# Designed miniproteins, single chains, continued (5): the designs that were tried, part 32

Each design is a single chain, and the fold is of that chain. pLDDT is the mean over its residues in the fold that is shown.

## One batch from the design tools (miniprotein)

Design m17092
Fold by ESMFold2-Fast:
Structure m17092 (fold): chain A 74 residues (1-74)
Amino acid sequence: MSVEELLEEAKKKIDEIYEATDDPEEFRRQALKVLQEFVQKAKELGIPLEEIMKLSRELVDYIDEKVAELEAKA
């Protein structure tokens, strides 16, 4: 699995969580678990720490955007 495939897998899991809940706090909690799994898998693939940090920031921003959308619906 490439780091790009790993990132897309993580985003897909986050999207599935987003569709499954209307609670921003529960969504954030579950999405952060996906982020932790992404970091662990990327480390196991030997991805450089600098790249992992960059992609982790992208996932955090993606999660924050979804949280804001859920908060706007509540």
Scores: mean pLDDT 83

Design m17093
Fold by ESMFold2-Fast:
Parts: structure tokens; sequence; C-alpha cells
Structure m17093 (fold): chain A 80 residues (1-80)
């Protein structure tokens, strides 16, 4: 399902962030990565709520937020 695909993407992005945190020596970038990870956890809750309530509008909002967070992570990777 779309919800399962988004949950898999969130888990993949969280794993990527954990690797970046482990590899970074810059406390500023570590803080930003930890903030992005927290935002991914909130989006995961939105996806799970959307699936539980069969709410396609909430799922679409979650998809948009996953895309935005992925773009933010990619931009941050270029600055590290």
Amino acid sequence: SKADELLAEVDKLKEEIDKLIAESTNPYYKSLLEFLKEQLDKVKEMIEEARKNNDPDLLEQAESQVKALKERIEKLKKDI
C-alpha cells in the first residue's frame, strides 16, 4: 500500500540520517540531522494514523512532508 511504501521510505531516511550523524564531527550538522529525524518520527505517526483511519487526505499530506524532508536531507548532505 502507499502507506507501507511511505513508512519504508521514512525508515530508509532515518537510517541515512543515523549514518550521517555517526560520520559527522560538526555539532551544528548533527543537531540539524537530529531535528530532521524528529520530524520523520512525526511524519511516521501521521502515516500510521492515516492508515488506521483510512484517511487519504492525511496520507497525501504525509507524502508531501516525506518529499520535503528528503529534499532537506539531500541539501544538508551537500553542506557536510
Scores: mean pLDDT 85

Design m17094
Fold by ESMFold2-Fast:
Structure m17094 (fold): chain A 65 residues (1-65)
Amino acid sequence: VSDAEIKKAFDKLGKKTLDFDEFLEVVRELGLDVSDEEIREAFLKQGKRTLDFDEFLAVVRALGF
């Protein structure tokens, strides 16, 4: 998945940061074949309640995309 595709999906929500539910929505919209548990583990590893775009991008890359 390209940075431009991730950016478009992120920007579609109209928010500066994403919580876990919003993060799940963007990952599913990108069509990434990842379990909810893997997404939750990657999100929790950040130690934050919300992710900005750079943090979101890092988590998507950590999931192997």
Scores: mean pLDDT 77

Design m17095
Fold by ESMFold2-Fast:
Structure m17095 (fold): chain A 98 residues (1-98)
Amino acid sequence: KKKEEEEKRKKAEEVLEKYEKELEEAIEKAIKEEGLPREEIEAEKKKYEEKNKEILKKKIEEKGLEELIKEIENEPEATEEAIERFKAELIKVEEELK
């Protein structure tokens, strides 16, 4: 059963790695197409990631991981990919809270 928890963490890491790669590719494309300054985009991305992490920590402390997963799975506008990504982020943040 501890092995199931390790498998969940591994899957979460894989989902986050895939998302990070896709996000990096999207940023590179935006820089090339729009001529946006790389440093400003990277700074904003970092601020957004830090703020999002704080928000997720507070939500986990208030509602718990299972309730948040249930909420996103019942979100009618959420795509399957978005749900898996959000679940992965929640699992990673919860592990940091332990």
Scores: mean pLDDT 71

Design m17096
Fold by ESMFold2-Fast:
Structure m17096 (fold): chain A 75 residues (1-75)
Amino acid sequence: DAEIEELRRRVREYLRERYSPTDVLPPADAHLEFGAAFLASRDYAAAIHAARQALALDPDNELAREVLALAERLS
């Protein structure tokens, strides 16, 4: 879906601007990446869980809120 692909692209850009490919992601950003990946694979339950974990660690993360909202809408 175009919405899932665009959100995954935005998450990849967010991470690329902050981290190199060899960096270990902090837990909040690791959960964000997993949430976007689960959306792309249509595992909405896993995407919801990952997005909630990201928001528990970083409540101000807009991308994590968007992953959660999209996963909940599509489930």
Scores: mean pLDDT 86

Design m17097
Fold by ESMFold2-Fast:
Order: structure tokens, then C-alpha cells, then sequence
Structure m17097 (fold): chain A 80 residues (1-80)
């Protein structure tokens, strides 16, 4: 998990995404992973995103075993 997060962080940095935006995204992913791990790997994770020019909004939905959902939304800009 951690090595994948480091790789993803570097890819975003290379695309010109700010360190602040990268940190917000990584923090969201860590929270998602923590919820998944606390459920014994029984939570379902779905990722959807929208593109509006150079702006991207990623919506990460974690569906817990009891059917409740927790939603994380991160918006960032990728320079054209």
C-alpha cells in the first residue's frame, strides 16, 4: 500500500499537481484504506471521476458491510 501511494504521489507531482493537492489526495486514500482494513477487508471501494478542462474531481465511495457509505471528494488541477 505505502509503495503504491508513494508512486502515485510522484506521478501527480510529475504532472504538475501541487504538493498540497497531492497531500490532500493521499490523506483521503489513507482514510479509505483505514476504513477498509477496520472492516476486515469487507468494505467495497468505488472510484469515479469527472473531467472539466484541466480540472479533475475524484469521488471515492467506501461501502461498509452494513450498507452505509462514506464519500471522499478531491478536486485538483492537471495543467494542459
Amino acid sequence: MQSLLDTYREQLRRRGVSDDAIQRYVDALRKVYQIWEESGGKSKITVDYTVDGDTRTETITVTKPDGTKEVFEVTYTVPA
Scores: mean pLDDT 74

Design m17098
Fold by ESMFold2-Fast:
Structure m17098 (fold): chain A 83 residues (1-83)
Amino acid sequence: STEELLEEVRELLDELIAAAESGDITKAIGSVLRIIGIILDLELQGAPQEVLDEIREILEEHLEKATDPFAKSLLQNLIKTLE
């Protein structure tokens, strides 16, 4: 289910960016917390580093495409969670 988790992260990132751009702070933060939950669950289960690296790449791709300052800030903080 690694493919399913990566797709969920992509969907949550799209929700995060859309919510941030629309000023829905509660929804944007909710999406961040769900992504953090996925990352923490993967780390606690001893997921391969390659899976965490793929999530980092997805986050970095979305950061590069983001234009909203709030969305950029949230994405930068998520990337820091993965170091």
Scores: mean pLDDT 84

Design m17099
Fold by ESMFold2-Fast:
Order: structure tokens, then sequence, then C-alpha cells
Structure m17099 (fold): chain A 93 residues (1-93)
């Protein structure tokens, strides 16, 4: 339906936005290894929220049969989990 097409477009745009946000956080972590604990905790919370939202987008994309949005959501989840692991490693130092 037209409504399903519009939903798919909106989900794809949201997934792309989240992917860009994860890449920004990753770059900041790589360029600034001595970020404050407060900033690392802020990024941890943001990345955890992104993972949760991307999992919801993934489920909706599967329901809509939107393979492009599904792949985008999976990439967001993968990259966000890698960034989360890096944040946790930095918090242990």
Amino acid sequence: SREDILRSVALSLRAIGMLLEVEKIKKDLEENPNLSKEKLEEYKKKVEEIIKEAEEIKKEAERLGDELTLRLAEEVIKKAKEVLKKIEELLEK
C-alpha cells in the first residue's frame, strides 16, 4: 500500500540517521581516547537507545518485506554493538 511505502521510506531514513550518529560517536572515541567518564556514560546510553530503536525498525522492516531497511537496521545494530563494546572497554580504564 502507499502507507506501507511511506513507512518503509521513513524507517530507512531513520536507520540512516542512526548509522551516521553511531559513526560520529565511533570517530570521537577514536580521536579522543581520554574522553571523560561522564561523556563515555552519555555515549553508552545513546548507543543502547540506538540499538533498541534499530531492533524495533528491524522487526517492522521484516513485517513490511523491506529488505533494504532490514539490512540498514542490521548494520546499525552491528556497528552500535561494536561501539558499545569499545565504550565499555574505555570505562574499565
Scores: mean pLDDT 89

Design m17100
Fold by ESMFold2-Fast:
Formats: structure tokens, sequence, C-alpha cells
Structure m17100 (fold): chain A 88 residues (1-88)
């Protein structure tokens, strides 16, 4: 099934934030997502569509994303991400 994934981070400064997702259960591929913030306090957002083999795989992907942290390129500081999944 197709799902739309939206990931967000609230930026502490103008920076790029890198989210690395390991390969998830159910065949979701390893992904690297870069979120770009232009100024402090920006809500940096990335959206992508992915094909998942099942609803259970989509739920596992959301679980992994909700526990994930994006890393500041400038400072190396880790910030929590918020993830939302929409079935397409």
Amino acid sequence: MKVKITVTVTAEEADDYVLRLPAALGGVPELTITLHAKKPGDVATAEYEVEVPSREAAEELKRVLDGAQATSVKTGRRLPVKAELEEL
C-alpha cells in the first residue's frame, strides 16, 4: 500500500537536520532525510511517499519515526522529530 510520510523538526538555528532511518521490519528501505531550516524556530518539514507491503509495516515505520532524532549538521545536537502517516 502507498503511504505519505511527513516528518518535522523545530529548528534551534538555521541549519540542516539529518534523519537516518534504518531498514524497518516488513521491507521498508533504509532512508536518509535532510530537513532544511532557514532561521531559528522554523518548523522544518520533509514529505515523501513510500510503498509498504502491509498496514503493519506502515505502523512499524511510524513507530520508528516517532522514536527518531534528527542531527544538526552544524552542532551535532539531536532533536526529536514528529512523524505523521497518511494512507494513499
Scores: mean pLDDT 76

Design m17101
Fold by ESMFold2-Fast:
Structure m17101 (fold): chain A 92 residues (1-92)
Amino acid sequence: ATVTVTKLSPTTLKVSVTAGPGVAAARVLALDENGEIVASAIVAPGETKVITTPKPVTAVLVLGLDAAGNPVGSSGRHKLEVGQTVTLTLKP
């Protein structure tokens, strides 16, 4: 599965998930400059979700989830600037 994340503002992310074998959803973690989670959302394949955060986002980390909600892959941490789009592959 792949996840496309666009940073629209310091506190706004747009996330889209493309289906892949074994991945039923993606958990998106928005991280501040200290690496703390400031927001999280679950995004299903074919869904586009806008995530608003109470603090500025510096990085994202995406977890692939199976149908039971178990982690089956991770993007690792990726830094994002305003206006930047990244495409993340979920690896076991």
Scores: mean pLDDT 82

Design m17102
Fold by ESMFold2-Fast:
Structure m17102 (fold): chain A 69 residues (1-69)
Amino acid sequence: GKLEKLEELVLKLQKEGASPQTIADRVVEEAKRMGLSKEDVIQLALRLLQEGKISRETAAAIVEKVLLL
């Protein structure tokens, strides 16, 4: 689904060595393009952090970027 595609994008960018800010910018842009809610994106970032799949810095950058929309 749309959330799975967004998760794949986050993990791909992290594996490529993108900065937390670059990941946040790209992920929020793609989420908007897909019509995902702010809540869906925040919940995804927190879930990936809880699962140890992303850093605290990356999760914080995504959440902060979403809240500034």
Scores: mean pLDDT 88

Design m17103
Fold by ESMFold2-Fast:
Structure m17103 (fold): chain A 77 residues (1-77)
Amino acid sequence: SHMKKELVKKIVEIAEKLGAPDLARFVREVEDSLSVQEARDILEIMEDAERSKDPFRREMLLGSVELHLAVKSVINK
């Protein structure tokens, strides 16, 4: 859907801004298998990571999203 496309675009923009190119790649690969709600939940975590001044918290949030997307990418191949 157009709504999901816009959510994925925002996730990719934050991932690229925060230096997480693998996360950007994985979210693009799994876009068709993401629900709108799942994409919204991921975007919320990404926005939390972008706002976080604690580098450890930022890395944990980004890592949790990247792992989720990487696992989903493997399962859907």
Scores: mean pLDDT 86

Design m17104
Fold by ESMFold2-Fast:
Structure m17104 (fold): chain A 116 residues (1-116)
Amino acid sequence: MEEGLKYAKELVKKERPDLAEEEVEKLAALTVFTAAGIAAKAYLEENDTEENKELLERLIEEHRRLIAEYDAGKLDPERALKLAEEIKELAEKGLEVMRKKGYDEKVLEDLEKILK
């Protein structure tokens, strides 16, 4: 995920040139988790077992918590990256689901780069 974090930092710097380096690091880590979450959600919704429904609910709650921590200036970027790594396999499966469902190729390319 080091290469994916670098790509996320470049995206954040381009969209938010106003941010200090510390804030770029926090927002980039949140971006990595958000990308992994979007992809993981696609897999979990397509494979809607009771276990996957519970995993999806936990994923949504954790994402909301990370956003709230970011808004409060309390986001630990290492925690966000660790949570992204924990769902990486689900996210990789989710990218395959998104591709099969005809998601925009530019969106898929950005997600693939962020998840490296």
Scores: mean pLDDT 86

Design m17105
Fold by ESMFold2-Fast:
Structure m17105 (fold): chain A 93 residues (1-93)
Amino acid sequence: SARDRALALLAQLEARAAREPDPRIAALLRDIARVAREILALTDDPSVLATLAKLLEQALAASAEPDPEKSRFELEIILGLLHIILGVVKLIS
């Protein structure tokens, strides 16, 4: 299911954050994981969960980017998009 995929990706992201040597990237990964957990707690909508899974996949890819400035920029964009999704979910909950 989309939910199971999102949960598996979230676990991978949290594990990656725990091992991240760059404290700025680690903080962004933890913030992304926190917002993702809030979305998962508020909705069972399969379209929202599928979008969440795609953004978590992109966050994992961004965390593997060898350029730390590019990695931080991509993670900040993903965090912003997740905050928008969380805001929408809260309005329709």
Scores: mean pLDDT 90

Design m17106
Fold by ESMFold2-Fast:
Structure m17106 (fold): chain A 93 residues (1-93)
Amino acid sequence: MTEKEKRFIAARAVVEAIRLVRDAGGTVKSVRIETPDKEALEGAEEAARLLGVQVEGKYGSEKPRVTFEAEGVPDDVVREAERIAEEGLRKAL
């Protein structure tokens, strides 16, 4: 997998997760993204910023972790969005 492919896969996963919350009528205020892969982190952060979401990134975690701060949707929708983003980040390793 190329650096560009890692960035794209990570970016796509974060976009899909944010869209899930927005399509459910919610608002995403911020996201915390942790991953052992620097290229995946940068792609994910750029995607979140492009969508107007505040982002905090941490490189060097043992596994991908994503936490959203969101309003206007049930917790289960937020947790599903986090799972989608984390799954995509795992594919970008």
Scores: mean pLDDT 86

Design m17107
Fold by ESMFold2-Fast:
Structure m17107 (fold): chain A 118 residues (1-118)
Amino acid sequence: MKYEEIRKALIEAGIPEDVADAVVSFIRGLDEAEAQGRLLPADVIETIERLRKRLGTDSPIAVLAAQVAEGLGRPEESERYAKLAEDAVKNHPVVKEADERIQRILERSRAALEAAAA
């Protein structure tokens, strides 16, 4: 499975193992939701959009790394882990593929919310 390769790439980029494990767990959960045809909840999308704006990043994996840092009680590391995750996306094809896949999941969920609001 490509998840172990993503985990290794994040660690090689300088992300701690516990943060990398949590990010991979989130990616797996998003893949499972897509496989079941489930859309992401509005509050999840809103949280990701707020973090994306605050961090100045378009990478969902960078946003997940920052969110994990905050969840583990390391909010001071959130921007640093986001930048390390962006480096992993740039330098590792397996991470870039996962980042692009998560972006498609987010865009599909956002489009469904916009359609429901119309």
Scores: mean pLDDT 81

Design m17108
Fold by ESMFold2-Fast:
Structure m17108 (fold): chain A 88 residues (1-88)
Amino acid sequence: SDEEKLKQAIATLLTAEGITEAIEIIREKLNPEERAEAEAMLAKVEALKPEAEKIIEKLEKTEENKKFEEELRKLVEEQLAEVRKLVE
């Protein structure tokens, strides 16, 4: 369904954004080999964004999709806060 496609696109976009921020937080703790692997991961994650963004822009968000987006965004921010604690 379009609702399920939107849910998957929203999940992909927010997860991609979260992974990017998590890598930025830990970047200075990584050795050169780990940094190269992180850069490769970032490139793959960035490659997923355009398709997800097109789906989100093309399809109308239902109230269920908006609630899912809000809850997932809160979860991502909570996980990023935990990642920040790990690097202190």
Scores: mean pLDDT 83

Design m17109
Fold by ESMFold2-Fast:
Structure m17109 (fold): chain A 65 residues (1-65)
Amino acid sequence: VAREAGANILIIGLGFEAGLGVSIEKIGDKLAIRASEDTPKAKELMEEAAKIYKEILGEEAEIIL
């Protein structure tokens, strides 16, 4: 729905602002947020992205590093 599209755009934008490659993947019925690097900065960014998904969509997103 439109709310999901908005959340995806925000997360991708956040990744660009932080200088990270961030992708959103659909694995079966779940959304997974992936960063191009396994660093503390990437991990914190992914945790914020998962928080945004929960707040906006009411569901959990998997974090993959």
Scores: mean pLDDT 59

Design m17110
Fold by ESMFold2-Fast:
Structure m17110 (fold): chain A 87 residues (1-87)
Amino acid sequence: GSPEMGAGAIAAGASGNPDRAYELAKQATPEGMAEGARILAESAEGGDVEKAATYGRKMGEFGQKGNKDEAARYGSEAARAAGLPAA
């Protein structure tokens, strides 16, 4: 998995594509999700970098476990912490 896939997963979720977000999150790994969320938060002045990374990691962990509902919940929290607008 990669930070680019992690950032893509969070962005897909924020844009209202939860199926694509889930597929990317499974492939990104928890580490890639955490790193992608951090990059998004750093790019948005005023984003909570540590919070975004923590929720991104959780999205990846639940994605790998096949828990789509929890992955979506943490993806929404990661997007909010990163300063992305709600879909």
Scores: mean pLDDT 81

Design m17111
Fold by ESMFold2-Fast:
Structure m17111 (fold): chain A 86 residues (1-86)
Amino acid sequence: GAPIVIEGTLHEVLLKLADLGIISVEEAIAYILDAIGRSLEGEDAEKVAREILERIKERNPEVTDIKIEVVDPTDALATRVTITVK
């Protein structure tokens, strides 16, 4: 039916995508660990969040309208995310 809008932290959005069956639980865990590792290595939170979400979109074309708002540039999982699932 209607498009679903998902909003939250990157952490919350990844878990919600797994709950909806758009990505697997294993994929959600892998993205969470990737975000943690890259944040610890000093990568910019917006870059990390965007690259994870673009990878998800590439594999799942129903994921669209990605919006990112950085809260803490040192913590990618805390990044505010809005996505639409069609």
Scores: mean pLDDT 89

Design m17112
Fold by ESMFold2-Fast:
Structure m17112 (fold): chain A 77 residues (1-77)
Amino acid sequence: AAENVRAAAERIVDEILKESDTLSQEELLKWLESAGKVLRRAAETIPDPAERQAALDAIDEVLTEGKKRIEEIAKSK
């Protein structure tokens, strides 16, 4: 469950980063934030508390890394 959520989050970040040359930093960050809300809501429906926490931690980690990558790309332009 947590690994599937991580894979989904990583896929979303990769898709957002593919648009880094066509979208502004603000647009990329808004997309990431919206995706993060959807993923967290899905993770909160996991009945097992340990699996739920692992999924939420995976989402937070992947989105934090994605945000940093978006900000680094913007600074390099």
Scores: mean pLDDT 81

Design m17113
Fold by ESMFold2-Fast:
Structure m17113 (fold): chain A 89 residues (1-89)
Amino acid sequence: HMEERLAEREKLATPEQKKWYEDFVKLLDEAEARADADFAAHPEEYIEWVKENLSFEPTDEALADIARMELFWRHLGELLRKQREEEKK
């Protein structure tokens, strides 16, 4: 919970680690913004897409949450891949 998050932040003692954390948070924010924009543009299409890939019957609200989460991870993965290629390190 909050205590664990604070402990993780405290482990980032060096300026390099703090910069990495700030850069990572920016990627998370960008991925979330892209996922929200995609979902807002075609909510019904993404809900149907998620439902086709599930083996259980969740509620409509749960389907929307799953769709947004899947879009978030997809965008985050693409951003991380691009960053890794640009850094070449």
Scores: mean pLDDT 71

Design m17114
Fold by ESMFold2-Fast:
Structure m17114 (fold): chain A 97 residues (1-97)
Amino acid sequence: MEEAEKRVKAAIEGLKELIKSENPDPGELVTALHTLIFLIENYELSLELMREVKKVLDEALKVLDTFPESPLIQQTKAELEKVKAKLDERIAAEEAR
């Protein structure tokens, strides 16, 4: 789906800009992450795009580790770990093809 891939790429780029920010807003980062999670859960992605998503989620987790612990940050980290595990399974299944 051309439109789905375009939306996912836009979400990845927006998240990368937040990650590169000197003082990223935790709420904006969490919102961007939930948007990306929604897109990858609801759309079929190419193998290359799944790998790109995994890389940006890994970088986002590192940034989340720099924030003070809060219920929102703890929940978001737990959600990302689950999403990454599912994405790893999807990548492995596609690579076995």
Scores: mean pLDDT 80

Design m17115
Fold by ESMFold2-Fast:
Structure m17115 (fold): chain A 130 residues (1-130)
Amino acid sequence: VDPTAARQKEVNALITRLKNLLAKSTAELKADPEVAKIGRDIADIAKYALEIFEGSDMPSAKVKKDILAKLSEAQLEAIRKLAGDDPSKVTNRTYVLAYALSDEGRKRLQKLLKSQELVDLVVELLNRLS
């Protein structure tokens, strides 16, 4: 299978899952265990995008912290909740989700995944979790 075609199937599946999740009320959404599951899948796709453009070496801890520092407290809280990791720690999942919200990360994800819709739905999910 073409790696790009396989990734496009994953993107389309995530779009469907995000649309179903976002059709719920904010209270139901905040309590839904699918939020943590979809957060992991989004982080995996964002990591794939990072590895293609940055190589196998992830950006330094300083660069990761600098990316997080550009986010609002509400965005940081939403990312920590979606990441499902220790909210006091900057994890690889926290970093890849934060990167997906950066201008550069969005452009790279759109280019690789060929989906503005996926990026827009991820932003909507984070805004509703804030």
Scores: mean pLDDT 69

Design m17116
Fold by ESMFold2-Fast:
Structure m17116 (fold): chain A 109 residues (1-109)
Amino acid sequence: TQQQRLQKLQQLLEGLYQREIADVQTALRNAQAGIDVSGSLDTLQASGATLESLGHLADEAGLTELARRLYQAAVDTYEQAAALAEQAGDSERAAALRQRAAELREKLA
């Protein structure tokens, strides 16, 4: 049924979400320890973009609650990436990431 297809899609998207959150947590831990700060920043930016894309897929499928969780995770990830970019002295990258987070927050209103 269509409901069974939506449930399967939700399970797949939730699995991808969990993977991205694990990658974000690892990148943040490494950055806080001073390990590969540049690579960690790139990982956070890429994971933020992936979470945003997964949010769009959930939104298109009518999975509103999951879409909101994915968008919120993307916002949080972009803000963490922006803070790390600022600490690294890359104020332009930080501003761009904060702008991306602000635009995405409009999806949560």
Scores: mean pLDDT 89

Design m17117
Fold by ESMFold2-Fast:
Structure m17117 (fold): chain A 80 residues (1-80)
Amino acid sequence: DTADRVLEEVKEGAKIFTEKALAFYKDENDLKEIEEILKAIEENLKSLVEFTPEQEAELEKLFEKILKAVKSGDISILEE
């Protein structure tokens, strides 16, 4: 299933993205830019991939975890 593969790729990419975002993030403007990038990725994935409601909810939770990890500076949030 393409949607399941996309979810696994997002999980794998989440740690790398968060590490890079934390290296970039220096102020509130940088955080807002990261937030906009994450929203754009999420919207594009939803437009290109047919998710079930459960898969869409899982995708949304993954992006929320990434943003929370970036905001807190704690990458271990991704490993909940």
Scores: mean pLDDT 78

Design m17118
Fold by ESMFold2-Fast:
Structure m17118 (fold): chain A 93 residues (1-93)
Amino acid sequence: MVTVTISDTTVDASATNISVTLKNTGKEGAEVTVVLTPASDPLKVVAAKSVTMNGGETVTVVVKRTPSFESKLIVTAYSNGEQVGNPATVTIT
């Protein structure tokens, strides 16, 4: 089973790129889709990007964003339509 750990991160309010670090702690490779949403509105996708990960691999995915007034984004990883691992937080300063 794919199991992904996402690192919390902090970005500047003007940043147009967010670097999200993922680690597949499982033995199986999979395509993982990273989705960023405001903490207050999970239906509003701010950014999304897919990456292929091997078992045990650590990757950094650069996701583009438009600067906004939101101070906190939630990063959630999905594989084959299901959430994999716990969400992480992007703090905007």
Scores: mean pLDDT 80

Design m17119
Fold by ESMFold2-Fast:
Structure m17119 (fold): chain A 75 residues (1-75)
Amino acid sequence: SPLSPEERALADAVLEAYEKGYAEARAKGLGGGQSFIVALDRAMEVGRRLGRELGLSEDRTVDIVSQAFTDYYLS
């Protein structure tokens, strides 16, 4: 099922938070694995906050976030 405009905005914000968080962690001298963990935690916090603001369930928010990362890494 295609995402709504609001769900696409959530997916985009999650990926932006991940990319920014990863770059910031790497700039601070963290290794790739630790930078990934820090960036993923930041991205998930953004996803949960926006999901709550949109009235989405936790399960729906997790599905959107998981799809966004799958599409991102497969593109």
Scores: mean pLDDT 86

Design m17120
Fold by ESMFold2-Fast:
Structure m17120 (fold): chain A 74 residues (1-74)
Amino acid sequence: SSLPFDERLERLAELVKSPEDLKTMDPETIAELLGVPAEEVKKDIEEYKKTGKLSPAMEAFLKALEVWRKERGL
């Protein structure tokens, strides 16, 4: 991704307000903003859709987004 890390977090925080948003968002967009392969994000989202449980990586990511939003009064 050509975007700075902080700008990528800002865009992710706008797109992902709750874990449920992950089920409706484009996995390729999330992957670009996270800087990881799209296949990994797609696999994690499909597992979440099937099991209702987040991968440890996705859970840590959502916690990081919540902290980022709170620091900025969002």
Scores: mean pLDDT 75

Design m17121
Fold by ESMFold2-Fast:
Structure m17121 (fold): chain A 81 residues (1-81)
Amino acid sequence: SNEELSRETLEELIELLKEADLPEEVREGAIRYYEKLLQGEKPTEEEIEALRKALSDPELKKRVDELEKRFLTRYFESLGL
């Protein structure tokens, strides 16, 4: 289902952040960003800023962008385009 697909992608993003070489505060905030989305809650400004700091690493940003693009592609496919 679309809900299960969203959950799987968000869980993959959380695991990617857990393995990333980031300052602990940045890692925790970025993880909380995706956890809030997984719970259907709006992330805080602090969590958004932590994600922005995490994505200052070009390699990590590329991997996050690839996962998000994959999610959007599958989401549109689930709608029949």
Scores: mean pLDDT 75

Design m17122
Fold by ESMFold2-Fast:
Structure m17122 (fold): chain A 99 residues (1-99)
Amino acid sequence: KQEAANYTVAAAILVSHFEAFPEEATEEGLRAALDNARKALEIDPSDDFAARVLVEVGRLAEKAGFFDIAEESYRLAAEANTPYRDEAEKLLEEVQKKK
């Protein structure tokens, strides 16, 4: 759906920026990316791009030490009806072991 794509693109732009500049991956910025991807999945639970972006947000959050954001990102991706579900489930298990 078009509305879902708008949120997913916003989240993807933030993720691309944090991949290029990891030192700028703030809690605020990562939560903004998470919130945009979550809204996309609320509109379309099968949005493959939104689920992929959530996996990337989780990985960036882990690298920055924001394990709560990583756990929430992986959980949302694992709950989505997309090919990324199995990968997100494994990442969720691994981040939970680090707490």
Scores: mean pLDDT 81

Design m17123
Fold by ESMFold2-Fast:
Structure m17123 (fold): chain A 86 residues (1-86)
Amino acid sequence: MGDDIRNFNLRSGEGNYERGKELLKKAKEAAESGSWSKQELIDMYDTAAGYFMDAALNYSIAGDDEGAKEAFKLMDEAAEERDKIT
């Protein structure tokens, strides 16, 4: 039971982390293009930050403190990039 819960949370954390990274990359590319609305860019960064928060929670439940720390770091990066467009 415990190992299955750990493995589920590790896989969920990895999935959320990779999805967050994909969205953060797309948001940065969209911001550089200058073709997107301010609200669309904010929504993209906020969604990426949400995925990183979910990844950090999953990693923490799995006991992966380093994974959780990296996810929080990218969540902060998404928030900083969002603040640049306000």
Scores: mean pLDDT 85

Design m17124
Fold by ESMFold2-Fast:
Structure m17124 (fold): chain A 81 residues (1-81)
Amino acid sequence: PTYRRRLTGTAEVDSTVSVFVEIRVDGRVHVFESPPVPVKAGEKVTLDVTVDAPPEAEEVTVSGVMTDAAGRVTPLESSDV
């Protein structure tokens, strides 16, 4: 099955954005992490994520975080596409 999610946020300070895709198969969780992408203060982030999961996947979760220079982590908002 195909899963589509939109991740949104606004960087208040210079930050990096990482996206995580978690797929549960046979009771095991497989995590895929994107390379961190730098974003500048005032930049709006909109990411459309599409995941083609194997038919045996029990659960698919898509999340994103924004980390600032002070190490503070802000989750991105998630919505259906």
Scores: mean pLDDT 82

